# Designs tried in a protein design run: designed miniproteins, single chains, continued (5). Part 27

Each design is a single chain, and the fold is of that chain. pLDDT is the mean over its residues in the fold that is shown.

## One batch from the design tools (miniprotein)

Design m16911
Fold by ESMFold2-Fast:
Structure m16911 (fold): chain A 81 residues (1-81)
Amino acid sequence: SAEEELEKVKEEALKKIEEVYEKYKDSPLSVFEKELDKVERETLGRLLDLQRRKGVSEEKVQEAASEIGKKIKELLEEHKK
């Protein structure tokens, strides 16, 4: 279903974010932030495609985007410590 595809996109994004953290946690903040931004942009594109092509609601897309953005923000704050 379209909802299962959205959940898969979210899970894949969260996995990629963890992989970016492990690879770039000791890199300069600018590099780490840029790599997280790439994952966020790619994921938003996939979520919007699901909304447009599969009829996933805007509310569900926004919820998934919010969860991903929150995880990214938390990791950026940890990197600054």
Scores: mean pLDDT 84

Design m16912
Fold by ESMFold2-Fast:
Structure m16912 (fold): chain A 79 residues (1-79)
Amino acid sequence: DSLDLQLIKEATDRAMEARDNAVRNAQNDADATAQQIARDVGADAGQKTLEQGKANVTLLDARNTSLAQKKVDDVRDQL
C-alpha cells in the first residue's frame, strides 16, 4: 500500500530530523562551551573541552539513532 510506505517514510523523516536536531544542538553547545573556555582559560583548555564535547555528542548520536530506529519500527509494526 503506497499510503503505508508514505507513513513509514514520514515517520523515518521525522525521527531522523529529531535526531539531527538533537545532535546539532549538542554540537553547537559543545562548540560554544569550548570557545568560552578558550577565551577565559586558554586555547589548550578550549581544545580539550571541545574534544570531550565531541565524544559526548558521538555517544548522544548513537543513542538517538537507536531511539529513532525504534520509533520507525513501532510505526511499521502498527501498519
Scores: mean pLDDT 82

Design m16913
Fold by ESMFold2-Fast:
Structure m16913 (fold): chain A 53 residues (1-53)
Amino acid sequence: SRAATLARIRAEAEALGMSDAQIADLLRAFEHFGSDGIPRAFLAMQRAIDRRR
C-alpha cells in the first residue's frame, strides 16, 4: 500500500541518518510523481549515503 511504502521510505531514510528535511524531500517526490517517485526517492537515499562517505 501507499502508506506502507511511505513508512518504509521514512524508516530507511532515518536509518541512514537523514534529516527531517531530507526525509520530507523523499516523501514529496513520491507524492508528486506517484510510482515514478519511488525510484527518485531511492536515488536520493543513495546520494545521501555517498555524501556521508
Scores: mean pLDDT 68

Design m16914
Fold by ESMFold2-Fast:
Structure m16914 (fold): chain A 72 residues (1-72)
Amino acid sequence: MSRAERRVLLALAAAPRPLSVREIAERTRLSQATASRALRRLVERGLAERDERTKRYRANREAVAALARALN
């Protein structure tokens, strides 16, 4: 994963609720364009999910847990 993808994933995993692109950019100190690109890649990897109604993102908890186990 890129550094931006890792920062975005950690921000999503730490959040108690789904986050908008703007909130993710603010929390990670990335531009909205960089955050959007990182989110797209995380969704493609199955590590994040987008809610089509709210346009907010959340970590795929099961996939993140599987990745953490693979790195241990």
Scores: mean pLDDT 82

Design m16915
Fold by ESMFold2-Fast:
Structure m16915 (fold): chain A 62 residues (1-62)
Amino acid sequence: MDAEKIARGAAKLVEGGLSVEVAAQLVARETGASPEHARRAVEAAAKGDLKTAAEHVAEGLK
């Protein structure tokens, strides 16, 4: 699974008007990533930090 693609998807969800909490729940459900790492990834993506977001996605998928 491509962590960078998931991080970009998370950023688009927040840009589309979803709250960080709702976007994090959706990312966790769709990818199987741990909820904690999904939340951190969406928070980083919302701040424009796609590198940190991708790192959290990659950790959450382990």
Scores: mean pLDDT 80

Design m16916
Fold by ESMFold2-Fast:
Structure m16916 (fold): chain A 96 residues (1-96)
Amino acid sequence: SVREELERLLEETKERLAKATTATEVSNIVGEFLLRVREFRERSGDTEGALQALRELLTILEELEKQSTDDAIQFTLQMMRHLIQQEIQRLEEEMA
């Protein structure tokens, strides 16, 4: 299905984030995810699929924040969560 692309992207992103050891790696991984979700939406028109993927990434980032012992990584995870929440709000407003 078309959404299998997003499911694979989420799994890849989750694995990469679990292995990330620096704030820069976390930022790059999340930035790449956002770009690919945006490209998916442009190609497919599946805004609901994009929203679901963004919401699932928020859950992953929240769990990683709870597990992190590095202040820089924890701060970056919080910033990335805020960025994703803004993207979710924008897409939800476009559907209303």
Scores: mean pLDDT 86

Design m16917
Fold by ESMFold2-Fast:
Structure m16917 (fold): chain A 56 residues (1-56)
Amino acid sequence: PIVTFEKEILSPVSPTARLTKVGKKTFEVTPVDDGSAEEAVKTIRDARGNYYDYKI
């Protein structure tokens, strides 16, 4: 799944997903151990700035 942020984020991180930069504000989300793709997308959508720490 792909997510787009409201502003450019340089190095977002998440404990539950791998983020691959595709565009200035757009990332491909790959869930890891404890997240579904849908849950990872919700978490990433809520990111603020250039760092996001998420844990279920």
Scores: mean pLDDT 57

Design m16918
Fold by ESMFold2-Fast:
Structure m16918 (fold): chain A 67 residues (1-67)
Amino acid sequence: SAREAGELVKRLLRERGIEVSDETAVRVGELILQGRGDQAGALLILREGVPPEVAEEVVNEVLRKFG
């Protein structure tokens, strides 16, 4: 589910010392499950200031588990 994907996004970012809102995490999870991983990564970078390399790693890990 988008919520479970979002929870994984939050956990992976927290392990890297980055916090994101529940709203953003759920939206990122939704985008990944819709096959819109590029948009999910862009949202993390542009809205939350996540470094591009971290955003790519997190999106790919979530896609590997839920895609």
Scores: mean pLDDT 84

Design m16919
Fold by ESMFold2-Fast:
Structure m16919 (fold): chain A 84 residues (1-84)
Amino acid sequence: MIEEFEKRLEELKKKGVPDSDIALLEQLIADYRQAVKDYEEALKIFEEDNSQESLNRLIAARILYESVPALLEWKIDELEKKLK
């Protein structure tokens, strides 16, 4: 999924999308990489200790893991539609 967003970003760069939109997408991709890392770490901790604290951390990490790629998809789709 991250690789797919990166490929779509490169195509948007080739089509002359403004640098400000590119910078926003690069930040969102970085946020998604962090969310993936945080989710994987939270999942590992929960699997090891099975505590309420680690479950709460996993739930919070999962929300970001699901929300950030949805925002990326929406923004990239919007820009792609404008380019036709």
Scores: mean pLDDT 83

Design m16920
Fold by ESMFold2-Fast:
Structure m16920 (fold): chain A 95 residues (1-95)
Amino acid sequence: EKEKKIKEYVDGAVKALEGAAKTLRDSYPEAKEVIEDLEKAAETLRKNPEKGYQLAVEALDKAVKVAQEHDPETARKIKAYRDAVLALLKKALEL
């Protein structure tokens, strides 16, 4: 049961990472490397949540920085995804 709840929180975090990647791709497709980092972080989190957590935070921080230079509105959306990922993974860790 705890394992199922952890999986649900991790799946939610993966979807938020995928949302961040899509948001950045739609607004600034030239940021290919950062978009790939977000997608790879989502895949890693799906397979290994412990290692995926650190990669996800690093990729999201990089995405926020790139988005801020291009479009403040996109940066705000990516920050919202970052907050969602952190909240979900915190809930998973509390179980």
Scores: mean pLDDT 83

Design m16921
Fold by ESMFold2-Fast:
Structure m16921 (fold): chain A 69 residues (1-69)
Amino acid sequence: TPLRLSEEERRRLEPFFRLVEELSRLAGDDPERRVYAGQAVAEALRLLDQGRLDEAIEVLQKAIEELRK
């Protein structure tokens, strides 16, 4: 069952989930890229749990840049 989120909370978290999806797409089927993406998502989720949304977004953005090379 999905968590109940307010409309405002969903809009605020939308950039985070969009970046997770993009990172997953960039990792594709490559095992090394998947491990890297997974580590970045895990760190971003830890930051999100601490209320550090902006820092969580930065972690995902940096991981996306690394995978785009």
Scores: mean pLDDT 78

Design m16922
Fold by ESMFold2-Fast:
Structure m16922 (fold): chain A 71 residues (1-71)
Amino acid sequence: MESKGVEEAEKAKKEGNVVTLRSILHEEKDNLEAVLAAAEALVELGELEPIRIFIKESKDEEIKKALEELL
């Protein structure tokens, strides 16, 4: 089942809405699927800074490693 965060990330990606994608990273920070969906969208849009900040601040080592692999 897709979380609400994943659905929102896909919509924001289609719209090129970086602000919404950054919001999803912070709101869904413990949800791997939602974080990856938002991060992948940000990478495709060329916005790497929000992902780097999130990696630095994240307490979840699995999510941090997954995001580092996207960069």
Scores: mean pLDDT 78

Design m16923
Fold by ESMFold2-Fast:
Structure m16923 (fold): chain A 69 residues (1-69)
Amino acid sequence: MRRQELLERATRLIREANAAAVRQDYARASALYDETSRVFRELGWPEAEATMRRLSAQQQALQQQQALE
């Protein structure tokens, strides 16, 4: 996959992840941020990858909290 294609994919995934988070669809938001982190890993951008992994973990924690209530 070309660099530009990876950047376009990351942008689309982030937009979808943010929309899912706003709707409190934490499972989908977590999965989309995690997928975006893999795209940044392919780009070789460790800081962006780490940021996406952190956002994915936050969404997963929110999902787990709701499931226990």
Scores: mean pLDDT 83

Design m16924
Fold by ESMFold2-Fast:
Structure m16924 (fold): chain A 77 residues (1-77)
Amino acid sequence: SLVPLLPAPPLDPRLLDMPEEELIERLAQAAKEEGHPLSLEDLRALVESFGKERLPLFLVREGVISAAAYEALVATL
């Protein structure tokens, strides 16, 4: 179910400069830690559908990755 939209965290430009495969691996780890494990192939399919630039914030908005998990991911860059 959709919940009221909280402000999305700002997109970190280092994520845009990251190779696609590395971004996918980091997003897979963050999703797994939040209890919503995604395969690397599922994430590649999402990149094909939404684009690399939109994917991290899409996962946060859909509740697959929390804002805190996204901040933790960015902190490892």
Scores: mean pLDDT 73

Design m16925
Fold by ESMFold2-Fast:
Structure m16925 (fold): chain A 82 residues (1-82)
Amino acid sequence: MKELEERAREALLETLRAMAEGDVEAAIRAAEEAARLAVELGVPEETAERLVEEGREAARLIAETDDEELRAALRAAVERAE
């Protein structure tokens, strides 16, 4: 399970990184990969689907607002987790 946990963590970090860059499509793809791995780790499919939808809306909002402070905060969060 360690490899699945690490891949899930990497996919989550990629989601945050894509959001920080305003790349909605990349954020959605990374979130879907993270959700798929989370289901393999035992997260209910319904929970994973809801998280992907919430992530999609968040990524869209971040891209539309062009909020550099928010993007900087997301990038800092990724750097701290790496």
Scores: mean pLDDT 75

Design m16926
Fold by ESMFold2-Fast:
Structure m16926 (fold): chain A 86 residues (1-86)
Amino acid sequence: MSPRERFRAAARALADAIENRAPLEELVALHDRMVAALTALVAETGRLSPEEQEVLLLAHEALAAVEAGDWARAAEYAARLRELLA
């Protein structure tokens, strides 16, 4: 699996976990997987596409919303993540 495919797969897993209201520990672990895949992608390609940058931003915002207890807002960010990853 390419670094790009791993990044997209990790972001999708995070969106699905947020929609299922997974424990924060699981969401943090999935976000860490996404960041690791992103680091590998940047190391290989030297850059992120605008779409990849938006995925990263939405994932960060979704996790921040969960940490704040705002699951409705987290779900909105997760839905936008799924649209970008379609």
Scores: mean pLDDT 84

Design m16927
Fold by ESMFold2-Fast:
Structure m16927 (fold): chain A 98 residues (1-98)
Amino acid sequence: SDIAIEARQYYATAKALVSKLPPSKAVENLRKVLEKVEELIETDPRLRDAPEGEVDLSISLAEAVLNLARALEELGYKELALELEIAEGMLLIEQAVS
């Protein structure tokens, strides 16, 4: 499905962009939520069988995470989508006060 392709695309981008950030509690928290998304990709046939996403370096990490969360919500994973939004919100707050 198109939404599964979008989810894999935004996951690949978010994973690549978060790896470029210096270590922090907010970065570690977002990485752990992305690990839960990776486990979901391995276990949900809709996601597992979709093409591997290409990294898009033209968008921000916040945009990648928000679009990933929306795609996961459309697939029925509302709690994980909310965890992603909270983790990115925490990172944006940390970056704004630093």
Scores: mean pLDDT 87

Design m16928
Fold by ESMFold2-Fast:
Structure m16928 (fold): chain A 88 residues (1-88)
Amino acid sequence: AAAEQQQRQQQLKQQFLALLREALEGDPSLSQAQIDARLAQWERYLEKLSAQEIQERIQAVQQMLALKEQYENSDEEEKKRLEELAEL
């Protein structure tokens, strides 16, 4: 039913925004106003996506968070390799 799809989309949207907020709050160069502005832009974008497309975006953010954790625990050479991956 359409109502079930809309409810799933809302749940996935909330999950994505929570993950993105966590990632952005981890960046000390960003102000709260900049974080809120980016989240508002993503919220508008997500409203145009299907539940499946939002789920794919959640996976992308989770991969980004995993790469950030790996980067924080990496030496200089590994950090350079992760930066090369991020440019792709």
Scores: mean pLDDT 74

Design m16929
Fold by ESMFold2-Fast:
Structure m16929 (fold): chain A 62 residues (1-62)
Amino acid sequence: SMELEELKKRGKEVARRLAELLGITDPQVIKELEENWIKFIEENPEEAKRILEAMEEVLEKL
């Protein structure tokens, strides 16, 4: 669905921003963070949306 695709894109963006903020430069670790978020979004899209919204708010204020 289009909403699921949007959540996956947002999940990857949040993972990348979080990695940058924490100084994580290992591409394997970044890839694993992205993949873990994608899997969670696929299995729990409604909960993932709430968590992503909260994380995005925190990241925007940093």
Scores: mean pLDDT 82

Design m16930
Fold by ESMFold2-Fast:
Structure m16930 (fold): chain A 103 residues (1-103)
Amino acid sequence: GKPREEPRMAAIDAGAAAGLAAIAAGVAKATGAGGEGAKAAAEAAENAAEAARQAGGTELAREAAEDAERAAEAAKEAATDEEGKKGAEEAEREAEEAREQAE
């Protein structure tokens, strides 16, 4: 099994990843190009959701999951092509699951 202290490090990483995902989503909306920016934002949101899930049981994990959910939502709005939309929908699902598990 992993060391007991690893969830604390995961919580810090989850917070940082959620922040980056939110920035990526904002950039995707601002650039207006949609597809590639939305895909990048969706991938960042998915990574943030995974980090939040790994952190489980901390307030940082809950906050990171909520931020990942918002980033995925923003990526979905920015998506102009089907690939970007599918990526955003996947990120949204992963963020919702991370939020439920970060109880």
Scores: mean pLDDT 64

Design m16931
Fold by ESMFold2-Fast:
Structure m16931 (fold): chain A 83 residues (1-83)
Amino acid sequence: SVEEEILQLIKEAQRLIREARELLAQGRLDEARKQLDRAIDLVNEAEQLVKKHKASKEVRQQVIMVGSEAAILEMALWVEERS
């Protein structure tokens, strides 16, 4: 189903966010950026599927939550890259 496809995208995005966070903690900024950018691409794809197929509230909330996690990590990475 489309909802299962969206949830698989979000699950993969969360895996990439966790890897990016670990890489950031290790000071591996370029690698963290690459993983985070891939996570953001998956979140954007999930958001497009949510809009197109009018996904359930539960699925929409999971996409919003993971998107928020990615945005927070992106801000942290931008600060660290400037340091």
Scores: mean pLDDT 90

Design m16932
Fold by ESMFold2-Fast:
Structure m16932 (fold): chain A 74 residues (1-74)
Amino acid sequence: HMTREEAYEFADKLVEELGKKYGLTPEEVEAIRTHVRALIDDYYERTGKLPSKEEIEAEIERLVKLVKRHRELQ
């Protein structure tokens, strides 16, 4: 069973790893981290459960793609 703290740690680590891989700025990394933590909190408040690691990973991947797309559209 994953704890809320473990979910935050997993998300933070993955955002840092993908941030380095894709050359995201510190501001972009922090924005993704903040958004993912808020989604974990909202999910828990609505369902009483934490999202799976797979769900967290998929959400981070979507957010990274959105950040890259936003840069391409500017």
Scores: mean pLDDT 81

Design m16933
Fold by ESMFold2-Fast:
Structure m16933 (fold): chain A 118 residues (1-118)
Amino acid sequence: SEEVKELILKMVKAAIEGNVEEARKYFEQLKKLNPSKEETLLAELAIAVAEGDFDKARRLYLELVRQSTDPNLVLIAELLLATYKNDINLLIRIEPAVREHGDELTLEVLELARKKIN
């Protein structure tokens, strides 16, 4: 759903900015759209990143990798973790996969990550 993708982008942006209130606001809107389990895991990961809870974010990432059939959701999660860690080497490793098979949402998240990471 395009509306689900728009809410995910808003949550990711809020997470990168450390805005827990905005991330939670968009998560409540997302829940009303009956998101997939994988979309819910990514949303919870975004909130954990916004909260600065890296241990929770890492746990949710591993769960998402194990369960997800959508490589774009995994790539978005990896980009979020790279921005949280300020990890340029992780960004460099992820970028080719995003360029090769990333959808429009995943490419937008890559640009946000590139802007945030130094």
Scores: mean pLDDT 87

Design m16934
Fold by ESMFold2-Fast:
Structure m16934 (fold): chain A 73 residues (1-73)
Amino acid sequence: SGLQAEEEGRASAKKLQPELDYSGEISKRALKLDAEGQRKLGEEAEKRSPSIGAGMGAGLSYMMASSLELEEK
């Protein structure tokens, strides 16, 4: 199970490579956009891949909130 899970993980990563490349490109674009642009970009990403779009939106919101909390330290 452990060894098979690692092999299946690598196979899944290969199949998801185009989505991973797209996720990276979207993240770079988001950094150059205002809040409205980021929202529209997130909607486009979700329409193309619901997992990528939802993950991007949640991840960005969480990281921004976490960065503000870390300023306290």
Scores: mean pLDDT 57

Design m16935
Fold by ESMFold2-Fast:
Structure m16935 (fold): chain A 75 residues (1-75)
Amino acid sequence: EFEEELKYAKEKVERILSNATKEQLEQMKKDVDEAMKKIDEELKNATPSQKKYLERMKKILEEIKRIIDEKLAEL
């Protein structure tokens, strides 16, 4: 189930980011934003199977960005 995969990804990312500096978090946010833009471009010409995969990846990146934003707000 995608919900379980998303929860696992969130927990893993939170663990990785626990010791990240503010500068590292800001760089990661830029990298995530760039990756999301690339996925949006790929979605324009994707097959139905590829679209489902890309939509899942985008949702994971959205959650990662949210975690980064929350940690930046705490710093």
Scores: mean pLDDT 78

Design m16936
Fold by ESMFold2-Fast:
Structure m16936 (fold): chain A 65 residues (1-65)
Amino acid sequence: ADAAASAAAALAGAREMVRTGDAEKGAQVVVDATGASLEAAREAIGYVFAGDYARAAEVVQAGQR
């Protein structure tokens, strides 16, 4: 996946986490969209809340291995 798609998936996960109050549901959105691991999904969502979308994308892409 490209960096923009990975960042968009992490953003969608962050939104779901805020909407539901459930970090697991947010992480699952990232996993379903990208195939990244749950660990990478959680870390990427953390970077989204920090405002670092480039690192969020990098973490998602690394987690796809």
Scores: mean pLDDT 83

Design m16937
Fold by ESMFold2-Fast:
Structure m16937 (fold): chain A 88 residues (1-88)
Amino acid sequence: MSEVEREVLELEAEGAFALMKYGISKLIEDEEERKELLEEAIREARRVVERLRRWLEENPDASEATKERAERSIRGLEELVREAEKEL
């Protein structure tokens, strides 16, 4: 695994943590605690999307499989942000 591919895997992991926080927020009964977790998930998701978009721009010659993974992560996280913002 190259340094470039490792960076995408690390960003995918960070995105997965944002998705996990969003999922956990749906189980929280306290509205203040739920909103705090939703805001954290949105913030983390937006950061990962920004970093993945920059990675794609800086690595045009990366493997198609790695680019597809980055694009899928961006789509999933942008969907998370849209849905989470509706709950605030």
Scores: mean pLDDT 85

Design m16938
Fold by ESMFold2-Fast:
Structure m16938 (fold): chain A 89 residues (1-89)
Amino acid sequence: SLDTLLRPDPLLRAILEAAGATGDTWTWSEVITYIGLYIIDQGLLDPEDPLLTHVAGTPLGELLGVDSFSGSDGAEITAAIMKHATVVE
């Protein structure tokens, strides 16, 4: 659910804070928004393929355990992010 409240671990929190996030808990919608802002701010989008994101050598790549991902990998990316957050009630 987009309204699911999450408490991120230190690795995910550092990514969110680098994107301008403040506080200690965020909804899933907010987490995805800040990760998107992080990707844009760090220049991680492929210039030729709008669905491809390059994360090798970044904290996001460490969190996801991959060098790159596609927009079609949404379920796998969601699962990887959720491993770094605790659901709050």
Scores: mean pLDDT 82

Design m16939
Fold by ESMFold2-Fast:
Structure m16939 (fold): chain A 69 residues (1-69)
Amino acid sequence: SELVAKLLADIAADLVEAGLLAPEDAEDEDVVYRVVGELLGLSPATVRRKIEALDPVFLAELTEKLRSL
């Protein structure tokens, strides 16, 4: 899905800007899912499922967490 790919790129960019993700890892989905999982207390597999489903509650919680960094 183009929407999921764009969402992942936007999340990776925000994590790089926050200093939580190295720029060279921005296209590594496994690393992005792990870092998001660490921020929200979720497994990487759960993060992947919620992003692929465009879960609005999950995305709102992630957005708020990224704004608080």
Scores: mean pLDDT 85

Design m16940
Fold by ESMFold2-Fast:
Structure m16940 (fold): chain A 86 residues (1-86)
Amino acid sequence: MRQKLLEELKKEAERAYERFQEVMDKIAKTGKLSDEEMRELTLALWYRYQKVQEDLAKDPEAARKRIQERRNERIKLYNDLVEKLK
Protein backbone atom coordinates (compact mmCIF):
# COMPACT_ATOMS: atom_id res chain seq x y z
CA MET A 1 0.00 0.00 0.00
CA ARG A 2 1.05 3.62 -0.58
CA GLN A 3 1.69 4.42 3.09
CA LYS A 4 3.97 1.41 3.59
CA LEU A 5 5.93 2.28 0.45
CA LEU A 6 6.39 5.88 1.65
CA GLU A 7 7.62 4.76 5.09
CA GLU A 8 10.12 2.29 3.58
CA LEU A 9 11.28 4.88 1.04
CA LYS A 10 11.68 7.42 3.88
CA LYS A 11 13.88 4.99 5.84
CA GLU A 12 16.03 4.34 2.76
CA ALA A 13 16.24 8.08 2.04
CA GLU A 14 17.28 8.80 5.65
CA ARG A 15 20.15 6.31 5.36
CA ALA A 16 21.12 7.79 1.97
CA TYR A 17 21.09 11.30 3.47
CA GLU A 18 23.47 10.19 6.24
CA ARG A 19 25.77 8.71 3.58
CA PHE A 20 25.48 11.68 1.20
CA GLN A 21 29.02 12.97 1.79
CA GLU A 22 30.51 9.47 1.45
CA VAL A 23 28.70 8.96 -1.87
CA MET A 24 29.92 12.35 -3.14
CA ASP A 25 33.51 11.53 -2.12
CA LYS A 26 33.29 8.15 -3.89
CA ILE A 27 32.01 9.77 -7.10
CA ALA A 28 34.83 12.34 -6.96
CA LYS A 29 37.40 9.58 -6.45
CA THR A 30 36.11 7.16 -9.15
CA GLY A 31 34.99 9.77 -11.71
CA LYS A 32 31.92 7.63 -12.42
CA LEU A 33 28.29 7.83 -11.34
CA SER A 34 26.60 4.42 -11.09
CA ASP A 35 22.83 3.83 -11.10
CA GLU A 36 23.08 2.91 -7.40
CA GLU A 37 24.93 6.15 -6.57
CA MET A 38 22.37 8.16 -8.58
CA ARG A 39 19.59 6.48 -6.59
CA GLU A 40 21.30 7.32 -3.28
CA LEU A 41 21.72 10.99 -4.29
CA THR A 42 18.07 11.14 -5.42
CA LEU A 43 16.89 9.59 -2.13
CA ALA A 44 19.01 12.03 -0.08
CA LEU A 45 17.48 15.02 -1.91
CA TRP A 46 13.98 13.54 -1.53
CA TYR A 47 14.56 13.04 2.22
CA ARG A 48 15.57 16.70 2.60
CA TYR A 49 12.40 17.75 0.73
CA GLN A 50 10.20 15.54 2.93
CA LYS A 51 11.78 16.96 6.11
CA VAL A 52 10.95 20.50 4.97
CA GLN A 53 7.37 19.44 4.18
CA GLU A 54 6.99 17.75 7.60
CA ASP A 55 8.29 20.89 9.36
CA LEU A 56 5.85 23.06 7.39
CA ALA A 57 2.92 20.71 8.17
CA LYS A 58 3.76 20.58 11.90
CA ASP A 59 4.00 24.33 12.45
CA PRO A 60 4.11 26.57 9.35
CA GLU A 61 4.99 29.71 11.34
CA ALA A 62 7.80 28.02 13.29
CA ALA A 63 9.08 26.41 10.07
CA ARG A 64 9.17 29.78 8.26
CA LYS A 65 10.98 31.30 11.25
CA ARG A 66 13.58 28.50 11.14
CA ILE A 67 14.03 29.02 7.37
CA GLN A 68 14.56 32.75 7.96
CA GLU A 69 17.00 32.05 10.83
CA ARG A 70 19.00 29.66 8.60
CA ARG A 71 19.05 32.31 5.88
CA ASN A 72 20.29 34.96 8.36
CA GLU A 73 22.92 32.48 9.61
CA ARG A 74 24.17 31.94 6.04
CA ILE A 75 24.26 35.71 5.42
CA LYS A 76 26.30 36.14 8.62
CA LEU A 77 28.75 33.39 7.57
CA TYR A 78 29.09 35.03 4.14
CA ASN A 79 29.73 38.47 5.69
CA ASP A 80 32.24 37.00 8.17
CA LEU A 81 34.06 35.32 5.27
CA VAL A 82 34.12 38.56 3.24
CA GLU A 83 35.45 40.44 6.29
CA LYS A 84 38.23 37.86 6.82
CA LEU A 85 39.16 38.00 3.12
CA LYS A 86 39.41 41.79 3.53
Scores: mean pLDDT 66

Design m16941
Fold by ESMFold2-Fast:
Structure m16941 (fold): chain A 142 residues (1-142)
Amino acid sequence: GPLEGVRVAIVNGNPSMRPLAEEIAAMLRADGAEVTVFDYTSPLDDVIEALAAADVVIVLTEEDGEITPHTALVLYLLSKPENAAYREAFKGKPVVVVARTEATAAEAGALFESLGADVTTLANASAEEIYARVLELYRRRA
């Protein structure tokens, strides 16, 4: 499919967004992408390693109008000096930040942008909209 060999990491900090995460994963896998899905129960070492290795990162983040605690913790760990190699892997990396509100998406997006990532923010997006943005970002790299 159009995403053969593309590695995608989805990080979902909000349990209520699990159906959305799985729908996105299914669409990307149908096109040949290698997709790993993480939630708030995932070991943080596995999360930061997979984010560094991924070609595209999707972050689902918003709980009660704020960045999810899990997303904040991932960003905090990436800020540590011992994780400098993982931060360096974010330079120019496509990151799609999805929240319920544009304000929360912009706030979380700015934090990933501070790592050097090529950030796209989406508010109240469907699985189809997120999938379309991943295809666009992949084409921009080709």
Scores: mean pLDDT 85

Design m16942
Fold by ESMFold2-Fast:
Structure m16942 (fold): chain A 80 residues (1-80)
Amino acid sequence: LEKIPLDATEEEYVEFGKRLAEAFKAGADPQELARYAIENREAVRKAIEALKKKGFDDVAETVRELYGRGLQLELERRRA
């Protein structure tokens, strides 16, 4: 997965979110994707907003699920 700068265009955020969702559907490790999403939380938030604005609600929901899983992993790691 390519890292997207925080000053990327709306189209670049849409492509980023689509690539993240496609990697998940292609059988990439959900924990690895979740960790990637939380490490890039600001870009992920912008991608979710861009996807919703363009009507890709299913892709936005997949990205949100990965982000939420990343938050849970971060909380568990801090407790350990």
Scores: mean pLDDT 75

Design m16943
Fold by ESMFold2-Fast:
Structure m16943 (fold): chain A 95 residues (1-95)
Amino acid sequence: KNLEQLKNLKKIQLASMRDLKEPQEKIDELEKFFDELLEKNPSAEELSKLARSQPEIQALVEAVENTVRGTADMPPELSERMRESLEKAKEEEEK
């Protein structure tokens, strides 16, 4: 189950990056990272340790943990965009 959830998360994250028009090189880099992660079949504890050394890995680990818990509806990148939109709306309302 966890491996299949990671594969689905990879698919969603890559699609999100394409929608954001990120450079192909960055998309390929993320895809390679997911492939290496899937090959190792890491535990949640191992993923947490990896996140502490790399900021980009931290975002992916958080997305994986949320997906495994069945509480994630969207990638962190989309959640961040929503948060930025809400923050802008609040600033405009306070003017």
Scores: mean pLDDT 57

Design m16944
Fold by ESMFold2-Fast:
Structure m16944 (fold): chain A 64 residues (1-64)
Amino acid sequence: MEEEQEEAYRLGYLIATETEDPEIKQALVDMAKGVIRASGFSEEVQEAMIAALERGIREGEAER
């Protein structure tokens, strides 16, 4: 659970910091959320992962 949240955060951060193309960035974000929602994890874990992903994106964007 906690490790999954950390990985989701890192993924969001990398998408925000490493991807300059807005179209590719949006596609990667949508795919990441889709994978989390399609995962075998519980709803609580899925929600926590999505929140961590979004936090990573916000913090990564703040670095640019």
Scores: mean pLDDT 79

Design m16945
Fold by ESMFold2-Fast:
Structure m16945 (fold): chain A 87 residues (1-87)
Amino acid sequence: IELSVEEYREVLERALERLSERLSPEDVAIVRELAEAELRIRDPSMPLPSEEEIAAVMAGMRRLSEEQRRLVGQVLAEVYEEKLRKL
C-alpha cells in the first residue's frame, strides 16, 4: 500500500520535527530541501525537480556528516513505518 502525497507530506514534516530536536537549524534546512524534492517527485501535479535542484540537494546532503546522514535515514524510516502501521 502506497502513501498519498498528503500522507507522505505528513511523514516528512513529522520527521523534520524530530530531526529539529537533534540537528542544528542549518542541517535541518538541508534535510528540508531533500524532503521538498521528494514531495515534488511524488506529486504528479508538480514539475519534477530540475537537474540543478537535484545537484543542490545532493551537495547539501554531502555537507552533513556520515552520522547525521544515518540519523536522517533512521528517523525517516521510523516515521514512515509508524504511518504504514496506521493505514
Scores: mean pLDDT 77

